# Ledger of designs, part 94: designed miniproteins, single chains, continued (3)

Each design is a single chain, and the fold is of that chain. pLDDT is the mean over its residues in the fold that is shown.

## One batch from the design tools (miniprotein)

Design m11269
Fold by ESMFold2-Fast:
Structure m11269 (fold): chain A 100 residues (1-100)
Amino acid sequence: MEKAIQQLQEELDTISKKLLEYTDKLIEGDKSAIYPMIGYMIVAGTADPNNPVVYIALGVMYFEQGDYEKAIKYFELAEKIGDAELSKKAKELKEKVKKS
């Protein structure tokens, strides 16, 4: 059982990493990232509704739609619950939105 949980966690970590990669592509203007990002976001969010990577992805989606207020709110949520690296990324994305 413990080994199966570890394998599932490794697969979820891979999904979260892919979600961050597509999030970066979308924020850089690659709109082909939208559909893959939505797919990974659904899987990651279904597995863990409090996943900070899902909040980063939601923030980028709202930024892409021009909803800067919601984008900032989701980046603030990711900053609060994420580890040091994710909190840093969320803070940098929040600053990018504020300059837009």
Scores: mean pLDDT 79

Design m11270
Fold by ESMFold2-Fast:
Structure m11270 (fold): chain A 75 residues (1-75)
Amino acid sequence: SMATPAEIAKLLHDPSLSVRLNAARSLGEIGGEEATRELIRALADKSLPEEVRAEVARALRRIGGEEAERALAEA
């Protein structure tokens, strides 16, 4: 990907719902520590629409690992 996980995470707040959903999916596809941390932050962000947070949760489930599973359990 040409964008960093932090740059992609900004697209979670894009005016376009399709861009927001694609940003969550892209972070899940990239994986790794930075993408996981951005997704955990987004999962806790009540300003994001429920549909976007659901896609974020799905992305965390795709990545897996202890940090992602803990965040999902605490959500």
Scores: mean pLDDT 85

Design m11271
Fold by ESMFold2-Fast:
Structure m11271 (fold): chain A 76 residues (1-76)
Amino acid sequence: EEEKEEKVKRYQELADRYSRGVEAANTAAKQMEENAKKDPKHKKFYENGVKVARDLAERFSELREKYQKKAEELKK
């Protein structure tokens, strides 16, 4: 049995972890965009990398929101 406060903390920690995941994925996308400018011969490869990183950021953002809502619902 887990106390309500401990469960809230767990959901907040998960939301925080996914928030960092969003930042990491967006940083990777930015790096790929810079690489596309620096190496035009491989532009399509880097553009695909940006798309993959942006999709990952979106997935992490959805999970962040999910766990933030769960924490808020438990506080009510």
Scores: mean pLDDT 83

Design m11272
Fold by ESMFold2-Fast:
Structure m11272 (fold): chain A 89 residues (1-89)
Amino acid sequence: SKENKELQKRLIELLRKLREKFLELVTDPERAKRFEELVDRAIKAIEEGKGEEALRLAGEIQRLVIREAPDNQELVRLSEEIRHGAFIL
């Protein structure tokens, strides 16, 4: 549906924004690489219409954000919005 395509586009935009902002806080290159790979996998799952995989990956991303940056309200809210969007998808 048109609504589904708009949601997919918005989720990809939010994931890219989360990646950029989170990587500013991460100094460990191995941790940064794992996060980038996780976000890229989530984007691919959304693009391929793999809703269950997208939701699972969004949950992993949210848990990682809460673990690494619990006091960063912008990152926490972005991760929550992404997970909720993936659930609706």
Scores: mean pLDDT 86

Design m11273
Fold by ESMFold2-Fast:
Formats: sequence, C-alpha cells, structure tokens
Structure m11273 (fold): chain A 84 residues (1-84)
Amino acid sequence: SELVEEAERLLRKILEKGKEELEKAKSKKEAELALEITLGLMRIVLGVFLLIAESEEERERIRELYERVAEELEKYYEEVLKKL
C-alpha cells in the first residue's frame, strides 16, 4: 500500500529527528520535552493517515507501524536517561 509506505516514511523520519533531539538533551527535563514533542508529531501523523486510509486493513497496518515506531522512540529515551 502506497499510503502505508508514506506513513512509514514520515514516522521513521520523525523517529530519526526525535532521536537526534534526545541525544542533544543536557537534562532529564530537556529529554522529556524532546520525547513529548516527538510523540505528539507521531500522533498527528497517525491521525492524518487513519483519516485518509480507505480500508480497515490499511488502518490496522498504520496503527501497528505507529506502535512499533513509538516503542522504539520510548526505548531510546530510556537509554538517553541512563546517560544523564
């Protein structure tokens, strides 16, 4: 599905940029803010693509993709916290 591929591209780009911002964080508060902003952007992408999706199969694939990318970001956040 072209739509699912577009969603994956955008979510992975947001993940990449979120990880960059997390790595730059100098305090726990800065890391928390970077996580919050990145997750917020991911939720917006999820919402947009769920509205555009024409089938329940596409919606489920988009939700699964979002869950994987959000989990990867949260795991990276926990690793960053160990360094602060």
Scores: mean pLDDT 90

Design m11274
Fold by ESMFold2-Fast:
Structure m11274 (fold): chain A 100 residues (1-100)
Amino acid sequence: MLTPEQRRAVARFEEAVKKINEAIEKNDLDGVEKASQEFVGAVDRLLDLAERERTPEALEVLEKAIQAMNELIKKTKNPRVKEALQAAVDRARELIERLR
């Protein structure tokens, strides 16, 4: 079971994913930029939490986040958003390998 801190980090990540999707669907370039910055912050929080705690549960959260990011990469036509999502996926995969 996730800790309260892990649940908050996951909730922040899910909210950031929702905001990016909404901005993409509205074709709101300024909204996409803002949502992308919030998303990067949410990913950084998940990565920091996993590196600090080094638990199998934290690694599972990162693997689920990678799946969510891959689905966003398939949906978005914005190359800047694709690049940011791919960079986040690559960082999460590197951390998973390092912690295993």
Scores: mean pLDDT 75

Design m11275
Fold by ESMFold2-Fast:
Structure m11275 (fold): chain A 81 residues (1-81)
Amino acid sequence: MEEARELLEALLDHARAAAEKALSSTPEEAERLMAETRRYVLGATEALAQASGLEEVRELAERTAKEAEEILDRAVAEARA
């Protein structure tokens, strides 16, 4: 459980770092980076949930995926502004 939490937190940190980088990019580069990061983070959270087989990990992964999507969506909106 602790290992899963650490991995999910690292994925969320990865999303935050990508969002910060997007703010210094062109809107087109920001959208591409956000799409690539979204695919990676969502895929990794799903894979972790499936591999663990634990309900607690699945719930935590779903919450982490939702928070990551919100961070990435906000970064795209900000880059366009």
Scores: mean pLDDT 79

Design m11276
Fold by ESMFold2-Fast:
Structure m11276 (fold): chain A 75 residues (1-75)
Amino acid sequence: GVLSDTEFKRLGMLMQYDKDGDGKLSKEELRELLRSLGIDWSDERLEAIVKAADKDGDGKVDLRSFLKEEAEKRK
């Protein structure tokens, strides 16, 4: 399923707990985040999202880019 508005808000709040402080989430941090929201994505789905949102090729998701990608999936 796609994230609801409430889940997007919770995701934004969890950005404040980004341990690296770089405004990006690793694949593992993203997985933990989604599981805390009750969402268990497959590795293939997580990799697809990371690749779609990772414009820098560093293997991390910019949180702003991730939110845009999820908003597109809601349409």
Scores: mean pLDDT 64

Design m11277
Fold by ESMFold2-Fast:
Structure m11277 (fold): chain A 79 residues (1-79)
Amino acid sequence: MLSEEEIKEFLEKVEGLSTRARPLLDLDGDGVFGRKDLEIFLSHLGKEGTGEISILDVTGDGKIDKKDLEAMEELLLSQ
């Protein structure tokens, strides 16, 4: 599981970035990536990436974990 420090460091890199080029990362519907989007992702951390939450399995490895968070960071920063 992610520590509060890892959450803070992630948000410092990506918070406020536009999700317009990556709409599937706009989990709260506000058009920017922020703490609420991360909180939605973290609520599913450690689950299987199947059914309704399969979109959170960004790496496609079948599990929602820290690697998916790293892939989301790369996608947000690559815009």
Scores: mean pLDDT 73

Design m11278
Fold by ESMFold2-Fast:
Structure m11278 (fold): chain A 88 residues (1-88)
Amino acid sequence: MAEEVNRKMEESVKEGVEYALKLYQAGESPEDAIKKGSEYARKKALEAGLPKGVADATGRLTRKKSEEALKAAQEAEAARAAAERAAA
């Protein structure tokens, strides 16, 4: 039973982080992408039947993971932009 709760939480976090990254790549600000990703993860956790406290924890973990992922994506995008400027 605890294993099922952990799996649902982990999947919700994963989906939220992926959603935040997709929004950022589509041109959303990092702040908006993180916010939307964390809310998406909370919604998914609640839809999966997790208690509100666990869903709130899922949202917080998704915010942290999305911040880490977006920082990595920002660095990759900056490197690509620098390469484009060097090629021009």
Scores: mean pLDDT 80

Design m11279
Fold by ESMFold2-Fast:
Structure m11279 (fold): chain A 81 residues (1-81)
Amino acid sequence: KSAKEIVDELIKKARELAEKSGDEKFKKGVENAIKQLKEALEKNDLEAVITYIQLLAKEAEELGYKELAKLAREALDELLS
């Protein structure tokens, strides 16, 4: 998979989780992370993409959003493979 395909899948799944949660703060946090990831992809900056996904995983874990943290870690594993 390309970096764009991996990130697009992460974005789709993260949005699905946020929508199912009904938590507006979670939804806003996810949309902010998506904005940063899209900007990094537009620049073709793989290092920035990896950094933003690492931050997303850390923030999700700290806030107790375990499924989102898992999705972010899985995306990192695919990008680093």
Scores: mean pLDDT 84

Design m11280
Fold by ESMFold2-Fast:
Structure m11280 (fold): chain A 118 residues (1-118)
Amino acid sequence: SAAAEALARALVEHAGLSEESARALVEMLMKAKELGHHSMTALEVELNPELVEELWNSLPEEVREALAREVARLLGLAEPPRTAAEFFEAVARVLTDPSVVGAENAVAIGRLIQQMDD
């Protein structure tokens, strides 16, 4: 969708993700929405652990490692997330924390995520 492409571009331009990492995050978010998770809160600890592991395992190992390193960099973490739960907590923070992406970008990302349902 146009909103998914716009979200991927916003993640590259404003969050500092690579194009590959941005596409992988958008694909995971689309999959989460298909499975009935319709809000940004669903990317936090509120996701079913089985769904979190399914989404994590849907990514190639190289993409998972690249994403984990990039979210660690963006959040200033000492080590990349090693578990699916830690990874999705870090992803949720990148998408929603105004101190990471900036307040305007957090609002824009939230709107694009909402538009992906249209």
Scores: mean pLDDT 68

Design m11281
Fold by ESMFold2-Fast:
Structure m11281 (fold): chain A 74 residues (1-74)
Amino acid sequence: SEAERLRKEAEELVERAEVLRRQGRLAEALELYKEAKRLYMEALRLAPKELISEMIGNILRTIGNILDLERELE
């Protein structure tokens, strides 16, 4: 499904952001988390009922990572 395709793309961006964060490349990691959030939100809009909870969880986790990195970059 289109929702699953978007979810997988967002997951790939999160994995890449985690690698960049471990390397201390915080600004680059932040941009990837922001893109992942956008893709998860689009996936949520298209998601069947059974996947809504999972998409919301992924969005909230990504928001947490964005807020943490923005605090670190001040």
Scores: mean pLDDT 87

Design m11282
Fold by ESMFold2-Fast:
Structure m11282 (fold): chain A 97 residues (1-97)
Amino acid sequence: SLEEEAQKALDEMIEAVRRLFELLGDPEAGDRVAELIKKARDDPETLKAIVDSVVDYARAKAKENPEKAAEIQELADRVRELGDRYVELMEKIKKEK
């Protein structure tokens, strides 16, 4: 169902965020961001703002860590992709109800 696909996208986004912040050496920040994403699950504008902030932060950190830059950028792109997919699925769910 669309609801199951949306939940999967949300769960995979949270996993990508946690992995990203673990790679950056700040898993506690990853847990805080994951909590903010969960709280914003029904607020696509707030969720998009959180994703934008995570991606911008990750890109800045990639410049500071050239050895890890490719993996950091890949995880940041993954977070963006999953965030966009989640919002798209939530809009489809609202339109069909």
Scores: mean pLDDT 86

Design m11283
Fold by ESMFold2-Fast:
Structure m11283 (fold): chain A 96 residues (1-96)
Amino acid sequence: SEFEEKKEFLEKFVEEKRAKHEANPDDEEIQNELFELLQRLYEAFAKELGLKTYTALDEKGKPYLAIDPESAPDATEEVEKKAVELAVKVLKEIEK
């Protein structure tokens, strides 16, 4: 199905990024790439799924976008499908 194809694409993408992150834990450029990717996914989820976001500070005092856990929807099949479709759309837009 189209959903299974999108899910496989996302799982492969996440695994490749996870492997790159684990191989280069002290590489600031690689860490920043993953950080920016997460920020864009969070912005898309906030806009399309109605999640509330707030600005948090990391251990170094750098601001980042975080999701309010109380606004997160229950993990249902419909929410997972929408999240996968949004993630694939965002990732394909980043690769342009």
Scores: mean pLDDT 67

Design m11284
Fold by ESMFold2-Fast:
Structure m11284 (fold): chain A 72 residues (1-72)
Amino acid sequence: MVTANAGDVITWTNTGSSTSIYFVIDSETGLVVGVEEVKPGETGSFTATKSGTYVVVNQQTGEVVDATVTKQ
């Protein structure tokens, strides 16, 4: 779970051995706001459209992944 402002970039790494789909979920609304396919060892990214708290979930495993927020 990460807190981001509008325009901030949320990034995460696929540490698994297979290509995975990740959902970026707005934790306040419960809505999926981003969907990213990320290859093994690559990074996914999502630019926050509004300030809030976000969760990145690996849809194949159901695991919440660690994510980092970068301003602008």
Scores: mean pLDDT 84

Design m11285
Fold by ESMFold2-Fast:
Structure m11285 (fold): chain A 80 residues (1-80)
Amino acid sequence: SPETEAALAELRAWLEAQKAKHAVSPAQAAEIDRLFAEFAETYRQLAEAVANNAPWEEIQALLGKVEELGRQIAAVLEAA
């Protein structure tokens, strides 16, 4: 949805600012970009699952994956 894409664009802009602030290495930047791409795709899947009233088990699995990917991005930033 346009709202989902706007939210992801804002989060991407924030992450670019965090990469600069933490002076991340090229390798760390590449890892953050990979993790964010997976986060964005999972977030789109979560939004679609919620909109389509998917089974709770599917929604819960996607929520867990979004949380884990967010935690991994934070860990890379903290390690910089």
Scores: mean pLDDT 88

Design m11286
Fold by ESMFold2-Fast:
Structure m11286 (fold): chain A 70 residues (1-70)
Amino acid sequence: MDVYVTEEDLEKVYRAALKVLTPEQALAIVNEMERRFAAGEKTVNVRDAAKAVGVSDEAIDKIIELLKKE
């Protein structure tokens, strides 16, 4: 199941990613999402942004589960 987030959720995404990934990979996801928001997107798909920076579907599924718990 796909999760769309707003710019206000970036800190939440970063915290969830840090539980699953390295700090460098977690920051790469947030930077990609910030680029998408700067381009005019109101909501960003977490899976699409994470895949764009080379994160595996397995890791993304874990991040999405953590986001749903909060």
Scores: mean pLDDT 83

Design m11287
Fold by ESMFold2-Fast:
Structure m11287 (fold): chain A 60 residues (1-60)
Amino acid sequence: SSNDKATELAREVARVAKEQGPEAGKRLAAELAGLPVESLKDLSLQQAVVRAVNAIMEKS
């Protein structure tokens, strides 16, 4: 379900951000949500995750 995909995205992005830094987390969020990375680069990590989750939910 889209809710499961959104939860998985948030979990994976948090892990990557912890291990590789917030910019890597934002890049992964963009990739998993099918968004251009430039749409998230100027956001905080938390804002980028919210944007990516919303994009996944809108596609369902």
Scores: mean pLDDT 81

Design m11288
Fold by ESMFold2-Fast:
Structure m11288 (fold): chain A 80 residues (1-80)
Amino acid sequence: SVLEEYEKLLEKTEEEVKKLLEQKDIEGALEKIKKFKKEMEPLAEKYDELSEEEQKRLVELNERYFELIQEVEDAELKAR
């Protein structure tokens, strides 16, 4: 399912970003976020076909994604 692919890709991206931030590789972390965003673009059209339960799961996954973005942005600001 599209949400299972989203969750799997998000988990992989979260792990890779956390490792890069631990290494102080902010540029690498930003590139991982950019790659994730590109890989998610084709899924936009499928969001209209989601059930009510799937829509709730999508909201939860989007909240996790925004938290990840915030962690990278905070790290970038500290590095400046």
Scores: mean pLDDT 79

Design m11289
Fold by ESMFold2-Fast:
Structure m11289 (fold): chain A 79 residues (1-79)
Amino acid sequence: MRLLLEVEDEAELARAAEEIRRLRARGEKADVLLLVPPDAELQARAEAVAAELRSPGVRVTVAAVDPSAASSQAVTDFL
């Protein structure tokens, strides 16, 4: 399963982390993309969360949304 979680702030990051923990608790296999704004602090926190939540069945990737055309293309290619 591919799951795209859009994270705008720390509270949404916490909710996304809880959703991923539920997937792991159910034994589900998922490729998760955490899409965060181009905020260095939030991106660093998202990477830390991803590192903690990675497991054999769950892959977590963090992508920063840059207002550049390249970021729009990356999102399109994932979907």
Scores: mean pLDDT 73

Design m11290
Fold by ESMFold2-Fast:
Structure m11290 (fold): chain A 60 residues (1-60)
Amino acid sequence: MSDEELLEQVRQSLLDLARYQGVEMMKSGGDRIIKYLESQGRFDLAEKVREIQKEILEKL
C-alpha cells in the first residue's frame, strides 16, 4: 500500500466515523491513527492525518 492509498483509506474511515458514529468517534479514531504513525516514526503521515481530521471538522 502506498502512502497515498493509506491516507485515502484514513480519510474515508474518518469521514464514515464522523457521519455515522459522530464527531467524538472521528476525533478518537484520528488521534489513535496519529499516535500509531508517530510510534512508527512516520511523523510526516501523522501530520497529514491531522490535516485530514481538521478538514473533516471544518465540513461539519
Scores: mean pLDDT 82

Design m11291
Fold by ESMFold2-Fast:
Structure m11291 (fold): chain A 74 residues (1-74)
Amino acid sequence: SPVEEEIARFEENMKLLRDEMISKGVPKEQQILHLRAMARGAIREMQEAFPEEAEYIRRRVEEVLEREIEKVRE
């Protein structure tokens, strides 16, 4: 499904962003702010492309965001 492909791409982009921030020594609280910003942008863009999937997109993006934030807090 096109929406599942975009969600999978978003999940990979979130992991790449976290790895990049770790490599640059970005403080944990700032990492969380950047992850939240990426998630907000992704929700807006994907909801515009797939308006009938808007709630599904929000839920899936929030699940990915929460998992990546927990990894930052480890």
Scores: mean pLDDT 90

Design m11292
Fold by ESMFold2-Fast:
Structure m11292 (fold): chain A 71 residues (1-71)
Amino acid sequence: MSPRAQELASTPLADALARLDAQKRALAAQKQQLIAQNGPQSQLDQLDRQMELLDREIGLIRARQAAQAAQ
């Protein structure tokens, strides 16, 4: 990739991290609400899976940022 393309990509990656963090916080708040309401386990499991997917995506973005910094 060209240096320019890598530089342009770094801004969207930072934006993506901020959005994923916000989504994870929203899911955590929703999970706390469900726990307080003694909500169904199936919905808690769904939220946990969504949070796991977000964690994996955050990890991939961080790995990409580290790779770009190391090059």
Scores: mean pLDDT 75

Design m11293
Fold by ESMFold2-Fast:
Structure m11293 (fold): chain A 63 residues (1-63)
Amino acid sequence: SAAEQQQRQQIQRQLVALQTARGIYLAALKIAEERGDQEEVKKIQEQIKQIDQQIKDLEAQLA
């Protein structure tokens, strides 16, 4: 249906946004690790974990 196609497109757009955010956090994580900022490393790892869970949940909706 048109509603199903619209929902699929919305999920795909959200996946692209989450994957982009994940890439930014991975770059920030590398910088924090190189600087030895253990507090920032933990915060960034938590953000990546949340993004990974959201990606997994959205991908499951497309299956």
Scores: mean pLDDT 89

Design m11294
Fold by ESMFold2-Fast:
Structure m11294 (fold): chain A 85 residues (1-85)
Amino acid sequence: SMSEKVAKMVGHAIAVIGHLMDGDKEGALKSLDEMARLAKELSPDKAEEIDKLAEKAKEAIEKGDYEKAVEYLTKMIKVTDEGMK
C-alpha cells in the first residue's frame, strides 16, 4: 500500500541518521539508496529531483558533513510528498 511504502521510506531515512550517529558511513549510504528507491517509486514524476538530492546527501555523508546530509534527506521527503498524486 501507499501508506506502507511511505513508512518504509521514512524508516530508511531514520536508519541513515542512526548509521551516521554510529559512524557507519557504509550503512548510511545503503539506507540512503533504499530511501531514494522508495521515494522515486512513490513520486516517479520527481525522480530526477530525488536523484539529485540523493547524490548531494551521498556527497555530504562521504565528506562527513552530517548537518548537510540531514538537510538533503529532509528535502527528499518534502519533494516525495509534493509529487505524490
Scores: mean pLDDT 88

Design m11295
Fold by ESMFold2-Fast:
Structure m11295 (fold): chain A 94 residues (1-94)
Amino acid sequence: DVVEKALRLAPDSELVKKGLELIKRGEKLLEELRERVESAGGALVAGPFVAPAEYNLSGRERNEAVRIVEEAEELINRGLELLEQAVREAEALR
């Protein structure tokens, strides 16, 4: 697990702090979106890399949901890249 490895090898790294913040932000956006979709009578059946399948949302709400999923995906991917960089830097110093 890249998160565990980054925390073990580089706990004080700014890259680890930023990476975890971005991942947490993206996960929070997906949680908030799920609650919103459920309140609108829909269901979010897609992961962050797949478009939402919300038949009960308006076209406007569906477009907003897709945008939020894309934003969350970008945040999580960027966070994981920062953690991976921190791990590589720490391992290179061996």
Scores: mean pLDDT 72

Design m11296
Fold by ESMFold2-Fast:
Structure m11296 (fold): chain A 87 residues (1-87)
Amino acid sequence: SFLDELNELLKKLSAAKTLEEQAELLREFIERIRPKAPEELHPLLDRAEELVERALASKDPEEAQRHLLGALALVMHVASRMQEREE
């Protein structure tokens, strides 16, 4: 289930101690879900990946956090849409 995979991601994100760990978890999830996602959802995954890169490039913790939350929101939306299609 895509929602089960998302729930595992959320648990790992809450346990992650650094921005770099959180970014890596999001990047790995995006890479795993991308080949299973329909083409119409790929722009959302591309945007999420861009936001992860912006978070890693940011020197402001608040700016970095906003970018990671944006990436997470897009990933959650994609996972939710994929789960609805498979149910």
Scores: mean pLDDT 84

Design m11297
Fold by ESMFold2-Fast:
Structure m11297 (fold): chain A 75 residues (1-75)
Amino acid sequence: MKEVLEQSVEAAMRMIKLAVTGHVTGGDAGLQEANAIVDAVTARRNAAGEKGTIVSPDGKVEAAPSAIDEALAQL
């Protein structure tokens, strides 16, 4: 299941970029806003029947790379 590992790594890299972007532009409030956008995009995608979340190899439920990409586009 190479796909699960690849998606987890891609999601982690995108989350780091999103967190840095949010923090640089708005400090702690910017970080909170960035996380809220990811949560909103993830919920919307899941409600639409799209993949908004993935399960990492550790069993954690994380935002899908595509959901994080959409959140980054909103920042």
Scores: mean pLDDT 70

Design m11298
Fold by ESMFold2-Fast:
Structure m11298 (fold): chain A 80 residues (1-80)
Amino acid sequence: SAIEAAREGIERVKAAKSPEEAVEAGKEALERLEKEGGITQLSRDSGIEGLEEMLKNKASLDDIKEAVIGGLESALEALE
């Protein structure tokens, strides 16, 4: 379900030990959310682009975690 995809994504991002790992976990969560109907394809693509840009700009692990978890929690709230 979209709710499970969001929750599992949040836990994977929390467990990430590097910026690259956090971005990969976030991208997987966004792809699963789109497949489960939790977000649109446009939201998925935009989210992935944003995460790739953060990684390219050498954002910290904490900044990436904050951005991804915040986005996934917002999606989860919209799903009830």
Scores: mean pLDDT 84

Design m11299
Fold by ESMFold2-Fast:
Structure m11299 (fold): chain A 78 residues (1-78)
Amino acid sequence: SNMELLRQIVALLGKFTTAKNNGDKQAEEEVAQQIADLLLEKGVLSEKEAQELKERLIAAETGPELGEISQWIVDKIR
């Protein structure tokens, strides 16, 4: 369900934020990939959009940038 997907994405975004704050580049890459793969599997994003999302998550340097990406993901699921 969309609500179950939202809960999973919110949890993964929390893990991503923690990895980014800790400078854990391996965990950051792994969680970004998990987010992209989940949204692709659920038909929310195309393969190209999933790749672009992963790149945007990794490239985000500020809390506001990450917040905008997170909100965009949530809005796409709703």
Scores: mean pLDDT 86

Design m11300
Fold by ESMFold2-Fast:
Structure m11300 (fold): chain A 94 residues (1-94)
Amino acid sequence: PALSPLMQKLIDKVQNDPNLTPEQKAALVQVIKDAWADMVKNNYTDEQQALMLQSLGMFYDSIVDALRQGRKYSAEELRELAEGAVETMKATLK
């Protein structure tokens, strides 16, 4: 399955980002893992799981761009934003 390598690639990007604190990295990685586990538990298709990971990747890119432009986020703020992005995508995927 392609999804495990894609999930790992996204987690690796988050963990290796020099703009994120350890707490911010832990928060984002946990949201990614929880979202994927919930989708597997609720029998989302491989295609729906791939779309979720793609959307989380786009969210991560937007956060990194904001950080590069001088925006500051707490780990809690990033967790809340990421959880919001997950819930929005789940509503789209059903």
Scores: mean pLDDT 81

Design m11301
Fold by ESMFold2-Fast:
Structure m11301 (fold): chain A 94 residues (1-94)
Amino acid sequence: SMGEEVEEALKGKSEEEILKELEEVAKNESGKKGKIAKVLLEEIKNQEWDPEERKEFVKKAFAEIENVELEEFSDEERIKKYLELRYELLLSLA
């Protein structure tokens, strides 16, 4: 599964390295991938996080951005999925 390959690729990366990659996507990509990366990056930077919870969200956000390469979803559908991911994460923190 593509998810396993993404998890393996992230295994050796710090939160800072993953954030840098998200920032690069947000800067260099136009269209869906760039818009989604900007939304996720804004959410990550504007929330007060426990360090471990922030790291987990950053990893999940990066994995979701990689999935955008398949272009299976509209911008609206992807934004809804990111809101769902954020909601699920917030519930797990409560």
Scores: mean pLDDT 58

Design m11302
Fold by ESMFold2-Fast:
Structure m11302 (fold): chain A 72 residues (1-72)
Amino acid sequence: GDETTKKVQEARDEIEKLLSTAKTKEEKRKAVQEVVDKYGEEGASAALMIAIERRDYDLLDIANEELRKYLD
């Protein structure tokens, strides 16, 4: 619903901010974990969307690991 869409958008905005300074896979993992801790599944979904848009394979790997926790 609209609430889920808003949470995903807020998570995307926050992760993009955190990723602006993240250069290593470990720094990207910390950024994704912070957003997932705050937004849950919507945070993991936001991270996956950003990974696809950026074609960032490190971020895609991290986002998939976090999202799998909600799909198992």
Scores: mean pLDDT 81

Design m11303
Fold by ESMFold2-Fast:
Structure m11303 (fold): chain A 70 residues (1-70)
Amino acid sequence: MEKREKESKEHKQLALEKIKAGDWEGAVKHAKEVIKLGDLKGAREVTLALVKAGAYDAAEEVAEALAQAQ
C-alpha cells in the first residue's frame, strides 16, 4: 500500500509542477498515473489546478479519465 501511495503523491506533485511550468501535456500524463494508482481525490486536485490555470482542455481530459475510473 505505501508504494502506491508514494507513487501517487510523487505523480500529483509532478503534475502540479508541470501546471506551474505551463506544461499541460505533462500535467495530464501525471494526473492519469494518479488515477491509475487509485488516488481519485489527488486527481481532482490536479483537475482543479488545471482549471485555475486556464488549461480547460487538459482539465476535461483528466476529468474524463477520472469518470471512467469511478
Scores: mean pLDDT 81

